# Designed miniproteins, single chains, continued (4): the designs that were tried, part 41

Each design is a single chain, and the fold is of that chain. pLDDT is the mean over its residues in the fold that is shown.

## One batch from the design tools (miniprotein)

Design m13393
Fold by ESMFold2-Fast:
Structure m13393 (fold): chain A 91 residues (1-91)
Amino acid sequence: DLVDRLVAAVLEESDPETIARLYSQLSDEQREEVARRLAERTLRRLGLPPEELPRLAETVRRALDSLVERLRYLEEQERRAAEGLEPVPPA
């Protein structure tokens, strides 16, 4: 499913644009599940205590949300450049 594909893509250090596009296709519930799974794997890999899971999940979710916003921003800049318009400043 999309959640498993995105988790695998992040763990395999796939292109950020690919990760952002997969993440943008997810529902809010699926996005929370991805962040939780990635946080659990990061916790295990780094030997962090289970109490850090909620903080890591929030950090992962924010990072993925930022990638989606960056993808949208870059797509808008590319569209504007093709039309000869000035770039939009980052939000």
Scores: mean pLDDT 77

Design m13394
Fold by ESMFold2-Fast:
Structure m13394 (fold): chain A 111 residues (1-111)
Amino acid sequence: MRPMVAVRVIRDDAAKTVTVVVAAEDEELAREMAERIARRVEEKTGLKAEVRPLESSADPLAQAAIEALGHAWAVTVSGLKDAAEVEDVANTAAIAAGEVAEEMGAELVSP
């Protein structure tokens, strides 16, 4: 059975940050997927990504995923230059999440 993972990419143009929320019923799967997404984003952008466990989110879709699946980890890229870089990093993160899900045999579900 393919494990289900919910991924939510959050853009914050005012804070100049991109956050990827990875939620799964298996905590190790959520953590490993978040770490692989962070590495891939760093490889593609040259920017540092931080990985942290996440208990709650102000984003309604991310919060729904956390409540439905039980375990979540966040990948955050901060200190971005402008809204265009926020968009580019968000797009890169979304692609990275899809590639990592396929690599790990996980099924991406909508939050």
Scores: mean pLDDT 86

Design m13395
Fold by ESMFold2-Fast:
Structure m13395 (fold): chain A 90 residues (1-90)
Amino acid sequence: MKLTITINITVKGPEEYKDLSGTYKIEVDTSKKHAKILEKPENAVVAASIKGNTLYIAVRSKKSGATFLFKIDISKLKNGDVINIEVKYE
């Protein structure tokens, strides 16, 4: 089954890291265990992979080098799901 999810990332901290804030859209094929990036912020490099029931999403800024890794349980995902993530640098 193919499903599309939206991930909204809000980065709090230094202004230089806020270039990764924005909307990420990912197509997840749960049958083929594949993920495809449909939409991302301009400065984001995004890789997504599925192992078992876990979606791994790695995000890196081309400008700041800021990096985030998220793990999402795909067994709990539904088509059209919106996930809001706040990342805080101190």
Scores: mean pLDDT 80

Design m13396
Fold by ESMFold2-Fast:
Parts: structure tokens; sequence; C-alpha cells
Structure m13396 (fold): chain A 62 residues (1-62)
């Protein structure tokens, strides 16, 4: 799914969890339909994760 691939890239390329959250919020502003739904779910996963690595693993299971 395009939205999931982009969300994963954003989190992987971010320096840390907080930066990943900010970049996902920016992506949400331009995302529509299913992509927006996926990115909103990805944002929730990243916010609840203890660190960036855990967030990436959880996103891969979406």
Amino acid sequence: KKGLEQALKIVEEADNKDEAIERLREFIKTATGEDRKIVLEALRIVQKAENKEEAIEKLKSM
C-alpha cells in the first residue's frame, strides 16, 4: 500500500521518534482516502511505541 510504504520510509529516515511523528503529521495533511487512514494509524503506532525501532517493527505488521 502506497501510504504504508511512505509512512515506513518517513519513520526509517527520521533521526528519532519525535521527528518521525512530526513528519507523519505533515504527510497526513496531503494524504487522502485509504492512504490518510493508514498514515493516521501509523501515527498512533509511532506515538505508543517506546522507540523508533519498535515503531518500525509494528508498522511492518500492518
Scores: mean pLDDT 80

Design m13397
Fold by ESMFold2-Fast:
Structure m13397 (fold): chain A 82 residues (1-82)
Amino acid sequence: MKKEIEEKLEELLKKLKSKNEEVRLEAIEELKRLADEYPELVIEFFHKNLDELVLIYINEKNEEVKKKLEETLLYLAELGAK
């Protein structure tokens, strides 16, 4: 189970870099769903990939995708705060 979720998260990271806006949007929605279902694993993934996720956000040109990514990253940051 854990390994399958980690593999899914790595695949989502690749999809967030897709040239297709719909693929990036779907990846953000799936990331949020995984965060709700497996918060500890997603928080660990978030911390390990924080620099890359921030770069993806900075380079995002689609306003809808950027807004959803921002909301999701802020949600993950809040969950991971101690």
Scores: mean pLDDT 83

Design m13398
Fold by ESMFold2-Fast:
Structure m13398 (fold): chain A 62 residues (1-62)
Amino acid sequence: MLSAEEARERSLELLEELRELGVPEDKIEQMRKGALEAAESGAGGGNAAVGELERELKRIKE
């Protein structure tokens, strides 16, 4: 598991990959807000947000 800080950084990396794949900026900003709020709640929330973003990225790449 990532720390809350590491989860925040990982979420930002995943959001950048989603932007590269053509996800609209409005959706990226909404997801960023949710991921940052989740990371601020603690490592559990941060890791859950990372997992959601990784699943979304996998869905788009398939």
Scores: mean pLDDT 81

Design m13399
Fold by ESMFold2-Fast:
Formats: C-alpha cells, sequence, structure tokens
Structure m13399 (fold): chain A 96 residues (1-96)
C-alpha cells in the first residue's frame, strides 16, 4: 500500500536527529505534497461518502494513533504530531 509506505516515511522523517531538523521538515513537506496529490481523488471520494459522525470517528482514530506515537517519541513538537495525525487520517480515508 503506497499510502502506508508514505506514512512510514513520515514517521521516519519525524524521528531524525535535531541536527537534521531542516532536512526532516523538507522531507515531510515533500512527502505530504506527493501523498495528497497522488491520493487526492480517493480521499475526496471516500470523505464525501461518509457521514459527519463517521468522519469524526476516523479523526479520533488518527488522534489516538498520533498520541501513541508521541508517547514513544516525546521530543516531537505539537506541529509534528499534527502532521502525523493528518497523514494517518488520509491513510484511513484511502484504505476504506
Amino acid sequence: DEMEALLEKIKEALTLPKEKEKESQELLSEALSRGVENFFEEIEKNRKSLSQEELQELVKKAEEEAKAFKEEHPDLSEGEVEILKNAIYARLLVNL
């Protein structure tokens, strides 16, 4: 699954040393742009097919997974956790 592979690359970039913070940010931006572009139609189709309650359930699942990753990697910023949460949410929408 290409979306799962994209999520794994995002997790890898987020765990890079502080000395590579700029490189990590560039890799994250590149991965998110390519991921959104490649899966945009599937994401939008699946998002539109779901009720507001179903969308909120997927958001909660993404928040829980991102929180678990943050507990394993406490050095992550709130912005990095938000990036991860959005990537997990996109993966959940693609894999419906």
Scores: mean pLDDT 78

Design m13400
Fold by ESMFold2-Fast:
Structure m13400 (fold): chain A 73 residues (1-73)
Amino acid sequence: SLEEELAAVDAKIEALRAEREAFTREFMKQWLNSPPEKHKELELQYQDAMAKIEAEIKELQARREALEKELAG
């Protein structure tokens, strides 16, 4: 059902948000254990990974909005 699809999309968004938080924690650990000359490379890798996760969240949010409009009639 559309309600089940909406719930599945919401679950995926929450999972991606949790993944983003976990990745941020791992990035901070790597950053603290790395010399300053490697910080820029770590930041760029982190930004690239975050952009990919955020893009996926954005697509899922668009799908969520489409499902809500369909449910509303």
Scores: mean pLDDT 86

Design m13401
Fold by ESMFold2-Fast:
Structure m13401 (fold): chain A 83 residues (1-83)
Amino acid sequence: SEKIKELQKKLLELSKKMSEYLKLARENKEDKEKVEEYMEEYRKLEEEGKKLAGEILEEKVSKEIDEGMERMLESSRKIEERS
């Protein structure tokens, strides 16, 4: 699914940004104000990541339901051919 791939790409880009802020916080660990600023940006990205992960899950569940329904219809056709 192109939609799932695009959402996964966005999540990957978000994860890279989160890693950069964690790195900046570690490199500036002696500066409490800078650490708090970087961690605030990290938390904002974490919330965005949770939303994207939820959207990916919804798309995967929708696809699984569609595939399940298609399998049920195929099974029903095979039963009718034997009846």
Scores: mean pLDDT 81

Design m13402
Fold by ESMFold2-Fast:
Structure m13402 (fold): chain A 69 residues (1-69)
Amino acid sequence: MEKELIKKAAELLGIPEEKLEKAIDTAVDAHNAIDPLSPEEIEKLKLTMAKVVLNGAKHRVEQRKKAAA
């Protein structure tokens, strides 16, 4: 579920979950304003963004560990 992915990403980034949720919602709203999406497409986009953010957060943590060594 996207909410669980957002929670994990927020924990890795050290930010509140609601800030990350709001950022994803803002990005989806911006996309929808340019190219109107169906409810199904909005759900898929949110899930995709949550996965991308989680992967980015994991990569960022690994990069910080390497830089600190």
Scores: mean pLDDT 77

Design m13403
Fold by ESMFold2-Fast:
Structure m13403 (fold): chain A 114 residues (1-114)
Amino acid sequence: AEELLKRGEEAFKEGKYDEAIKLYNEAIQRSKDPELVARAYDLLAEAYEKKGDKGNAAIYRALSALVRGDYETAIKYAIEAMKLGKKDEAERILLYVMFLEGEKGIRLINKALR
């Protein structure tokens, strides 16, 4: 998985964003390490930003924050992604935060929607 991230970062530096995205997704699929998975999500967000895909970039920022336990940041980016047309993916993230944090998660979501 670490080797796949390195190869993806090399592809990214060469402007090969689709190849980088593929390699980062393969790293996520092969790894159970939360830190590596969160880093791969951060790298996916950067690659989608370079492609002008702000919706997917926001989704991957939210997923990175979620894996790191930063629920406030995860909610913020999920709401941004929802506004950018990624409603289904964003709703799944918000439901997962609600599941993990219960009533506190609901309060954080309500605060972010204000």
Scores: mean pLDDT 85

Design m13404
Fold by ESMFold2-Fast:
Structure m13404 (fold): chain A 60 residues (1-60)
Amino acid sequence: MSPIVQLLSPEMRERLLERARRVAPPDVSPEEFIASLSSEELFDLVLEISAEENEELRRA
């Protein structure tokens, strides 16, 4: 995994893997899909998930 993924909380890493499971091709593992992303693509995905998590936190 990229250094960025290692810096994320366990909860955020799990959300990244969940997203990857939904969008990755069937023959690609979630971990390999994340590893195939550029740093910019990975950062954008993390921001998207963080925004979703903030909305969940507001509703909880």
Scores: mean pLDDT 71

Design m13405
Fold by ESMFold2-Fast:
Structure m13405 (fold): chain A 100 residues (1-100)
Amino acid sequence: SARDERLRALAMAVQMERQLMIELLEKDPNDLEGVREMLERLLALMGTVLPPDVYARIEALIREFLARLPEMSAEERKEAIEALTREILALIERESGLRI
């Protein structure tokens, strides 16, 4: 369905943004504004695709991540991005019934 195609496209966008954020931090470990901008774009896309309750859970995860990001080491930042995107993908998978 069109909904299933949008949810698959969103999951792919999350995976792509994960890779781009990791690559950004490998080039510049202190580009926290770049990470914030990428997550803001992803959250805007999610708001057009996901139900409000799922969106609110992901927004809360992203806000918590961004609040802790300045206090993390370079290695912890990359690990936290991996963990955040894994949690986001799991929420999308549960909503769609997709295996991601």
Scores: mean pLDDT 86

Design m13406
Fold by ESMFold2-Fast:
Structure m13406 (fold): chain A 92 residues (1-92)
Amino acid sequence: SLIDLLNSTRTSLQGAIDYLQQGNIDRAITYLNGALQLSDLSRRLLPSDSSRISQLIQQALQYAQQGNIDQAIRLAQQALDLVNQTIDRLRS
């Protein structure tokens, strides 16, 4: 379901943020790529929010790959916040 995809995206983003904060960039990139794949799947069902979530994850991934960890965390957190808002809206 869409909610299951969003919950999985949320879990992957939280894992990515945790790994970025630990300085484990390789693991963070793996989790960001996982979140991106899940967000891209949800785009077919919820195109506007899912497109924005995917854009934020892609930007977080670019900054993580560049070693700009502070910006990667900020963007991943923005993606997580949007996922949470989307889940809350769908459950209302």
Scores: mean pLDDT 88

Design m13407
Fold by ESMFold2-Fast:
Structure m13407 (fold): chain A 57 residues (1-57)
Amino acid sequence: MTELTPEQVAEARELLEQGHSVDEVARTLAEKYGLDEADVRAALQAMIDDGVLPRPA
């Protein structure tokens, strides 16, 4: 399971609150932090399903 850092989770939350899609957030974090986009997308989706991150608008 890909573990996002607290900094990456905070940035993901801000982007989702700004109306960015999960796909855009996953791409942004993958490019910025050198992560695999598919792994980041899966981690973000799991966090949304668990209520850790807000659902995208």
Scores: mean pLDDT 78

Design m13408
Fold by ESMFold2-Fast:
Structure m13408 (fold): chain A 74 residues (1-74)
Amino acid sequence: MSPLEKRLRERIREVLLEAGFSEEEAEAIAEAFLKIVRGEPLSDEELALLGRLSPETAARVGRLVEEAVAERAA
């Protein structure tokens, strides 16, 4: 895992924990978003887990992904 991916994973995990997800769920969702950033396909289980996010939480995580993509482009 690159330093940027490690930072993104931890920041996503923190947002999800603040949103009331368990540590296990937060880690699984963070990994799913890292797969999206890497262009990797998601499993049906990962897609179902992402579907549990509120629009507000999804928007917060989306901003972190956009920031990480911008950092990689610089």
Scores: mean pLDDT 78

Design m13409
Fold by ESMFold2-Fast:
Structure m13409 (fold): chain A 86 residues (1-86)
Amino acid sequence: MKYKFTFNKPVDPETVLRIVKGTDAKLVELTADSFVVEGSEEAIDIVARALSAYLKNPDADIDEIVEQAKAGKIEYDPSLVKVEKL
C-alpha cells in the first residue's frame, strides 16, 4: 500500500532517504515538504515515529532514531508529521 507523509518543517531529502532505507518501506516520490512510500503498516509506523523524533531534534543521529523507532521507544507526533493512506 502507498502512504503520503507531509511535514510542518522543511526536511533534508538525504535524511528522508536514510530513514526510509533503514526500514522495509520503498520511497516512491520525494518533494521539499512531502514524500510517498510503499510498504507494510509496520514499516510506515517506523518511518512516522523516526520523522517525528527528527523534527523535534534535527541534530540527532538518524541511524539511532531509526533503531529506537524499530524498538518502539519513539512516539509518533501527528502535529509534526501527517500520514495519509493513498
Scores: mean pLDDT 81

Design m13410
Fold by ESMFold2-Fast:
Structure m13410 (fold): chain A 74 residues (1-74)
Amino acid sequence: MPSIEEQVKEIVEKIEELIKEIEESTDPAKIGELLRELLQLVSELQELSKTASKETQEMIKKAIERVSELFKKL
């Protein structure tokens, strides 16, 4: 089974890709779908944070902060 750290790292990478796609997109329908996927990944990170190490929790916190900054710009 992948470690919690490995799972978090994969989800953080997906979040970064989704943020980039949202920032580059001009299609409201596509942006809406990408935002839905982004929120699902945030929920997965919050669940993983319950059993994550302190270092991995810091990684999760930074990813959630990046998502919050995106929503402030919308």
Scores: mean pLDDT 83

Design m13411
Fold by ESMFold2-Fast:
Structure m13411 (fold): chain A 108 residues (1-108)
Amino acid sequence: SELEKKKEEVLERVKKILKKAVKKFVEKGLITEEEAKEILERGIRDVEARIDYLAEQGVDLSDPEVQRILAVAGLSPLLEYLAEKKGYSDEELRKVAEEILKLIEEEL
């Protein structure tokens, strides 16, 4: 169906953003390749579930603001990991969140 194609297109676009963001944090030495794979897998699952929910609600998946919200949701596992497993402070997490938002804006 046209809706299924749209869901797939949006998922692939958001996946590219998530992969690029996670790769930058590996290159900065903040997370390992192994940690990155786990974070990315969780983020992709969360985005897939949210796309399905939004489509059922009749939300326009073509909306750049919707795609931005999806990308932010997909990167929340990274912030959770840094807080829970690496003991990042609120200030350090805020800095990471600001970098994530800038990265998303550059890709959308």
Scores: mean pLDDT 87

Design m13412
Fold by ESMFold2-Fast:
Structure m13412 (fold): chain A 55 residues (1-55)
Amino acid sequence: SSRRREEERQRRLDEQGARALAAVREAQKGTPEQFLAVSQQQVDDVARLQAELAA
């Protein structure tokens, strides 16, 4: 059903968001260059997942 697919989509986005936040927090312990690289990677990963789930 569309509702079940909506719930699955939201769950995947929530899980990816939590992983992205954890990765960025860990990167804050490194260099500014590492922080920027990890932050950009997480933005790209979330955008890719959003595109996949919208298709």
Scores: mean pLDDT 80

Design m13413
Fold by ESMFold2-Fast:
Structure m13413 (fold): chain A 67 residues (1-67)
Amino acid sequence: ELEEKIKEIIKEINELENVKLSDDAYDSMIEGEKILEESLKESNKEPDDFVKKQEELIKLVKEIKKK
């Protein structure tokens, strides 16, 4: 389920926080959390918007892992 997947991604981001990361990586983590919250709010209106926000969150996690 999308909500569970987003929760898992946020958990991975938080685990990365325990590793010494760059400022850019930390900013990406904060952006990911904002996207998650907004996605959950939008899920009450339209599922397609929720899916789009999830894809943005996945991109942010990938950017963090690249660095």
Scores: mean pLDDT 61

Design m13414
Fold by ESMFold2-Fast:
Structure m13414 (fold): chain A 105 residues (1-105)
Amino acid sequence: DRRERLIELARRLAELAAEDAAYYAGQPASAENQRLLTAFENLAATSRALAAEIEAGADLDVVEASLLGIAHYMILVGPHSEEARELLEELLKLSGPLASLTSAP
């Protein structure tokens, strides 16, 4: 079921974003590290919210586009870029047409 798979991927993105946030929390204090910590905490919260929205009956195409954008950002900026890429590839398997439209955040 596409809905169940999107919930699973949203939860996995949230977990990975939380791990990225934990990485930056462990880094020396700097403006850049504080910004990245906040960004990844927000991505984790947003991905969890998207999972809840899917469970509540949200438009799967809209939520999938949002998850693709999150995964793309995590590949570019996150310390776990390879894991984020694997999640992006799983999302792209669900949305071939949308992948062409959501190639940038």
Scores: mean pLDDT 81

Design m13415
Fold by ESMFold2-Fast:
Structure m13415 (fold): chain A 78 residues (1-78)
Amino acid sequence: SSEYEQLTQQVLSLARQALLIQQKAAADGYISQEDFDRMSSLLQQINDLVSQIVRDYPEKLPELEARLQQVQDEVLAA
């Protein structure tokens, strides 16, 4: 459904942002308060959206997991 795709695109976008903050923190050897607060906000939003997908579209979980893995692989390869 279009709602599933919109929710999935939001999750993937938020996950990419969170991974980039983690990658920057690892490279810098520290995390700023601003990046920590943003990370916390991103993780909460991801959790809320994933919970909605699990409730409304449980059959889509393997596809969501595969798409999240692809985002992780792309960020780590860059």
Scores: mean pLDDT 88

Design m13416
Fold by ESMFold2-Fast:
Structure m13416 (fold): chain A 75 residues (1-75)
Amino acid sequence: SKEDTALKYFNEGNEAFNKGDYEGAISNYKKAIEADPNSSYAVEAYGGIARSYSALGKEDEAMKARLKALELKAP
């Protein structure tokens, strides 16, 4: 299903993040969002993107991702 595909990429993003591969994490989190943009995994993936951008010192991108996560979490 779309949700199962989103979960797969979300988990791969978390694995990359935990290894300190923040660019790889962002790539996989974006794939999770593309797989099912309305799933809970997509909301959590935006959070993961924000944390990854912060770890890379890219605070403008991190803020945009945080705002998107909040928008999707509480419509």
Scores: mean pLDDT 85

Design m13417
Fold by ESMFold2-Fast:
Structure m13417 (fold): chain A 69 residues (1-69)
Amino acid sequence: LSSILRRFSEEEQQIIVDVAREEFGATDMTGFIGRVMFQRDEFTKLVNERLGRYVGATHLLNVVAEALG
């Protein structure tokens, strides 16, 4: 659903998706499950460092799932 993406700025959404695609190689739902979900803590730490704020893993994972699904 687009509603979760609206909780983040355009720049934040781009950072979240870019980390998944560029750092974890997740370009589709298979890559999301096999790379981002399996390395959830590493993904969450890297994204929060780049965002400059703390966001819970569930919200970050939902952004990636909506962007790739």
Scores: mean pLDDT 76

Design m13418
Fold by ESMFold2-Fast:
Parts: C-alpha cells; sequence; structure tokens
Structure m13418 (fold): chain A 113 residues (1-113)
C-alpha cells in the first residue's frame, strides 16, 4: 500500500542517517497521526528528515535552474532525467552552500512545482 511504501522509505532514510531502531519506530507511530508535525518528532529524527528533504529538493532545483525551465513544463521523463543528473553532479555544486542557502533554494524549488 502507499502507507507501507512510505514507511519502508522513511525507515531506510532514517537508518542511513544512523538513527536507532527505537527512534525510527517512535517516528513512524507519531507520523500516522495526520495532525503530527516535524516538531512532534525527536530532534535528531526531525533534523535528519529535513536534511533529506532539503537535499533532494536542492539538487532538483539547481538542475532546473541550469535548464532554465519549470518542473510543470517538463514531461515526466525529462523530470526523471534532470533528477538523475542532479544526483550525479549536484553534490559538488551544493557542497559549499550554507544550510540557509540550501533551505532557500529548496523553498524556491517547492514554489516552482
Amino acid sequence: SKTEIFEAALREILAAGGIPQALIDEALAILKDPNATLGDLHPVVAHTLLSYINFGAVLMGEKLHTLSTKVKDLNPGAVAAALQQAKNDGIEAVKDLSIKELVEIAEAYRKSL
């Protein structure tokens, strides 16, 4: 189900971030509440999720800026190709950016969708 896919992906992300199993299980239980916020999570879990979300969005945003286009103006194959190239090349492009700049780019990307 969609919930099972979400739980599996979230578990893998948090485990890759070095989060203990007990905190992962707690986070999954909290996130089943549709009114739960990131503030309801353990601080280290919230930070790990925010970092993952921001990093993915930043890589896509940087690639789309380079292509001088918007996500909604691309076909699904072009979006997938841009994300793949951003993952391969974007780490070098973003390694020197501050967390503030990463958050600002990620927010700009979300607004472009």
Scores: mean pLDDT 55

Design m13419
Fold by ESMFold2-Fast:
Structure m13419 (fold): chain A 110 residues (1-110)
Amino acid sequence: SGLKQEIIDTLGRGSGMLTALTIYSSKYHDAKAAAIAKEIGDVIKKIVDIVRESFNDPSNQEELRELVRRGRELVERGRKLISAKTTPDIRELAQQVSQQMKQQIQSLLS
């Protein structure tokens, strides 16, 4: 899998987890979930901004690889925090958001 596929997968998983953590943090007033959600949102924004502006710049591709690694770490932290407390409805919504993001970013990287 090339960098484009890693970006697609990371943004999909990240957007889904951001959605789940945002709902969870609001419902249960969980500051740790809110903090991870904010960090995931920041990583997603940075990846999308770089992809839109200057994907073909080698220095930006190195930054994208670092953001992908950070995004994966944050998704795993979020997963460990909320896995036992996530309802089927939240999981379904997170999966839908993940698929929509994958489609959107695939179009940007085409």
Scores: mean pLDDT 86

Design m13420
Fold by ESMFold2-Fast:
Structure m13420 (fold): chain A 90 residues (1-90)
Amino acid sequence: AEKQEQARRALEAVAEYVKNKSEEVLEKLKKQMTPEELKWFEALLTVHEGRENNESVPLEVARLAVDTELAALGESRDEAARAAAEEALR
């Protein structure tokens, strides 16, 4: 629950920054975030910027961004991987 809410806040912050592209908005958002939310926000933003610039993103950063998106949905990468493994064994 708490982790899902924090992950959703990180996603909403990225959406707000992307919409406005303002340095003032970016600074305000960073000051309002917990260290965990800021880490997730930076990972999501790095993936977004990498796609816009057609550049590769470090695997660790990409994984953190995916973990954040899954957490916002109330899921985890480990739970998704376990479900996929169970399907493959059928």
Scores: mean pLDDT 71

Design m13421
Fold by ESMFold2-Fast:
Structure m13421 (fold): chain A 105 residues (1-105)
Amino acid sequence: SEIDEIIKEMQDLIDEVMRDHPELFAQASQLPLEEALALLPEDLRELVLRTIELAKKQGYELLVRLIERVTQILAVLLTAEEPDEALIQRIEETIRRAYDVLSSL
């Protein structure tokens, strides 16, 4: 299913960050979700919150946890002195794809 593909993409992204950017992963893991959300631009924060709400309503508990994890990673990236713009874009696109698929169900 399209949801299973998005779950796989998010899992692979998190695994890549853990492998290639372990300090970033550690910082993200220590950042509470509520604080991570506060660090996002308003439009992106609203997108994340709407995507989490749709995933919860549809019973995709694993997808909720994955969205929360990539949001924590995204928040750390956005507050870095030299942001990895390519990785930021990849995470934003993956969340948007999750929103699009969930909103079409």
Scores: mean pLDDT 87

Design m13422
Fold by ESMFold2-Fast:
Structure m13422 (fold): chain A 64 residues (1-64)
Amino acid sequence: AAADAAAQATAGQREEKVILEKHDEILSKIREAAQRARDAGDQETAENLELGAEFVKKMAEKLK
């Protein structure tokens, strides 16, 4: 019923979703690495990785 609006919204949202999914994938990998660093007792590396994850998150928020 809303084919034209759905087509335009789907095209724009699809590209944004792909970009956001890529940022989410990167965030997930950084957070996994941070958790492994904590498990290994490397708090400094864990904190640096979490700062990187926060930076990527802020960049993704600018795309919304």
Scores: mean pLDDT 69

Design m13423
Fold by ESMFold2-Fast:
Parts: sequence; C-alpha cells; structure tokens
Structure m13423 (fold): chain A 58 residues (1-58)
Amino acid sequence: KVDEIWKRMEEVAKEYVEKAGAAINAGNGDEAQKISEEMGKKTRELMEEGARAAREEE
C-alpha cells in the first residue's frame, strides 16, 4: 500500500520535472512556477495519504 504511494510520487516527480524543464527551455517561467506549485501540492497530498496509511497499518 505505502509502496504504491511512493511509486506514484516518483512518477509525479518525473513528469513534473520534465514539464517544468520544457517550460523553462521555452522561456515560460510563469508556467514552470505553476507546474512546481502543482507538484508541491500533489506531493504533499500523497505524503499525507501515506502517513494515514502507515498509521492504519503500523
């Protein structure tokens, strides 16, 4: 269960890093910033979900 959450976090990080890099290369700093903020929110939500799952399991 927790392993699946960590895998999802890795996939999210990889996708957002790639998108943010592309936006930076295109000169879209605002877009890159928005992508980073969205990644931060998704990562935080997954961490909270992982903490909840860990509390229920152990």
Scores: mean pLDDT 75

Design m13424
Fold by ESMFold2-Fast:
Structure m13424 (fold): chain A 61 residues (1-61)
Amino acid sequence: MTEAAIKSVFGVFYYQQGDYEKAEKLYEESKKLGGEELAEYAKKHKDEPVEKVAQALADKV
């Protein structure tokens, strides 16, 4: 999995913990690494289990 994908997965994790500011920062860091599509996917599926989001992002890379 790419660093961008990992950051997007952690964005979902922090969102689910209620740390919205960390989540947004991680999504923006993912986008800066070229993971714009990965970050948008993670944001769209932020209410799904983190493991499921991680698997979906792994399948996209």
Scores: mean pLDDT 81

Design m13425
Fold by ESMFold2-Fast:
Parts: sequence; C-alpha cells; structure tokens
Structure m13425 (fold): chain A 74 residues (1-74)
Amino acid sequence: SMAEERQKLEEVKKEIDELLKKAEEDPSKRNELLQKIDELLTQAAKESSPESWPLLKQLVAETQQRIAEMLAKE
C-alpha cells in the first residue's frame, strides 16, 4: 500500500528525470516530453492515497522547479 505507492513515486521520479534530460538535449522534442511528464504526474496523483500526498506534492514541486530551470537556460 503506502510502501508500494512510495516505490511507484520513486519510479515516476526516475522516468521524469530521464524525460527532462532528453528535453534538455533536444529542444525540438521538449513539448512532447513535457506532455509525457504531465501525464506521468497526473497518473501518479490518481494512484496516490492521502498518506502519499506529501511525497506527491514534493515530486510535483521539484519537477516544476526543474522545468523552470531548463526553460531559463534558453
């Protein structure tokens, strides 16, 4: 349950990290990759119970910060 949700959020974080790296390497794919990140976060939110919400909120905030930093480089 909560341990499984925590593991799933860690997997989502790793996927987001990989997608963000690809978005930095290829700006032409950025919109597509950012849409995939949004889909992953939406699915994670749907699958998360209230006990996992603090971890989900942290993941969302960290992801938004990384996107902002990436866009600021351009």
Scores: mean pLDDT 83

Design m13426
Fold by ESMFold2-Fast:
Structure m13426 (fold): chain A 81 residues (1-81)
Amino acid sequence: MEKAKELQKIVDEIIKINVAIDYAEGRDPKFIADSLGISEEEVKRIADELLAQYSVDELKKRHEELTKKANELWEEIKKEN
């Protein structure tokens, strides 16, 4: 399987989780949107979708697990190239 594609999928999920956590913790949606180059509407959509499925604590746990997996996969990719 293509490790680079798996890494991209994990990174995209981490970004969405960070958006949902920041939004739930009361960060300005404009600041979140500006930092990522997306719209405020997309920030709210991502946050609404994830927070309907998971608590903030569950999202923080998932973020930690995905970050570890991304780092391990990135180190493997670097050593193969």
Scores: mean pLDDT 82

Design m13427
Fold by ESMFold2-Fast:
Structure m13427 (fold): chain A 71 residues (1-71)
Amino acid sequence: ATFRLTKPADVQVNDFVISRSTPSLSGVVTQVNGNTFTASLDGQPTPDDVFGVYRSTEEGFQSLGEARLVL
Protein backbone atom coordinates (compact mmCIF):
# COMPACT_ATOMS: atom_id res chain seq x y z
CA ALA A 1 0.00 0.00 0.00
CA THR A 2 1.08 3.61 -0.63
CA PHE A 3 0.94 6.20 2.15
CA ARG A 4 1.36 9.98 2.52
CA LEU A 5 2.77 11.53 5.69
CA THR A 6 0.45 14.02 7.45
CA LYS A 7 3.52 16.18 8.25
CA PRO A 8 7.21 15.92 7.24
CA ALA A 9 9.11 13.07 8.93
CA ASP A 10 12.35 11.14 8.32
CA VAL A 11 10.79 7.80 7.31
CA GLN A 12 13.17 5.05 6.12
CA VAL A 13 12.94 1.54 4.65
CA ASN A 14 12.29 -1.05 7.41
CA ASP A 15 10.31 1.41 9.57
CA PHE A 16 6.94 0.05 10.81
CA VAL A 17 3.40 1.22 10.16
CA ILE A 18 0.57 0.32 12.56
CA SER A 19 -3.13 1.15 12.14
CA ARG A 20 -4.38 3.34 15.00
CA SER A 21 -7.92 1.88 14.77
CA THR A 22 -6.81 -1.76 14.15
CA PRO A 23 -3.38 -2.40 15.77
CA SER A 24 -3.24 -5.95 14.29
CA LEU A 25 -3.11 -4.26 10.84
CA SER A 26 0.58 -3.43 10.52
CA GLY A 27 3.42 -3.51 8.01
CA VAL A 28 6.98 -2.62 7.05
CA VAL A 29 8.11 0.30 4.86
CA THR A 30 9.64 -1.04 1.62
CA GLN A 31 10.18 2.20 -0.40
CA VAL A 32 10.35 5.93 0.39
CA ASN A 33 9.73 8.77 -2.09
CA GLY A 34 9.65 12.22 -0.46
CA ASN A 35 6.44 12.66 1.56
CA THR A 36 5.08 9.29 0.36
CA PHE A 37 6.13 5.71 1.04
CA THR A 38 5.13 2.13 0.21
CA ALA A 39 4.61 -0.50 2.91
CA SER A 40 3.76 -4.20 2.87
CA LEU A 41 0.69 -4.68 5.10
CA ASP A 42 -0.54 -7.76 6.97
CA GLY A 43 -4.10 -7.09 5.74
CA GLN A 44 -6.16 -4.60 3.72
CA PRO A 45 -6.59 -1.01 5.01
CA THR A 46 -9.70 1.13 4.56
CA PRO A 47 -9.38 4.66 3.04
CA ASP A 48 -10.13 6.22 6.47
CA ASP A 49 -7.36 4.34 8.33
CA VAL A 50 -4.71 6.45 10.05
CA PHE A 51 -1.34 4.77 10.56
CA GLY A 52 1.37 5.52 13.09
CA VAL A 53 4.92 5.26 11.73
CA TYR A 54 7.55 3.82 14.10
CA ARG A 55 11.27 3.03 14.18
CA SER A 56 12.89 0.34 16.33
CA THR A 57 15.62 1.88 18.53
CA GLU A 58 17.68 0.79 21.57
CA GLU A 59 15.10 2.60 23.77
CA GLY A 60 12.11 0.90 22.09
CA PHE A 61 9.80 2.07 19.31
CA GLN A 62 10.17 5.75 18.37
CA SER A 63 7.08 7.44 16.89
CA LEU A 64 7.96 9.32 13.67
CA GLY A 65 4.46 10.59 12.84
CA GLU A 66 1.27 9.57 11.06
CA ALA A 67 0.34 8.65 7.51
CA ARG A 68 -2.83 8.09 5.47
CA LEU A 69 -3.51 5.75 2.58
CA VAL A 70 -3.06 7.20 -0.94
CA LEU A 71 -5.91 6.23 -3.26
Scores: mean pLDDT 77

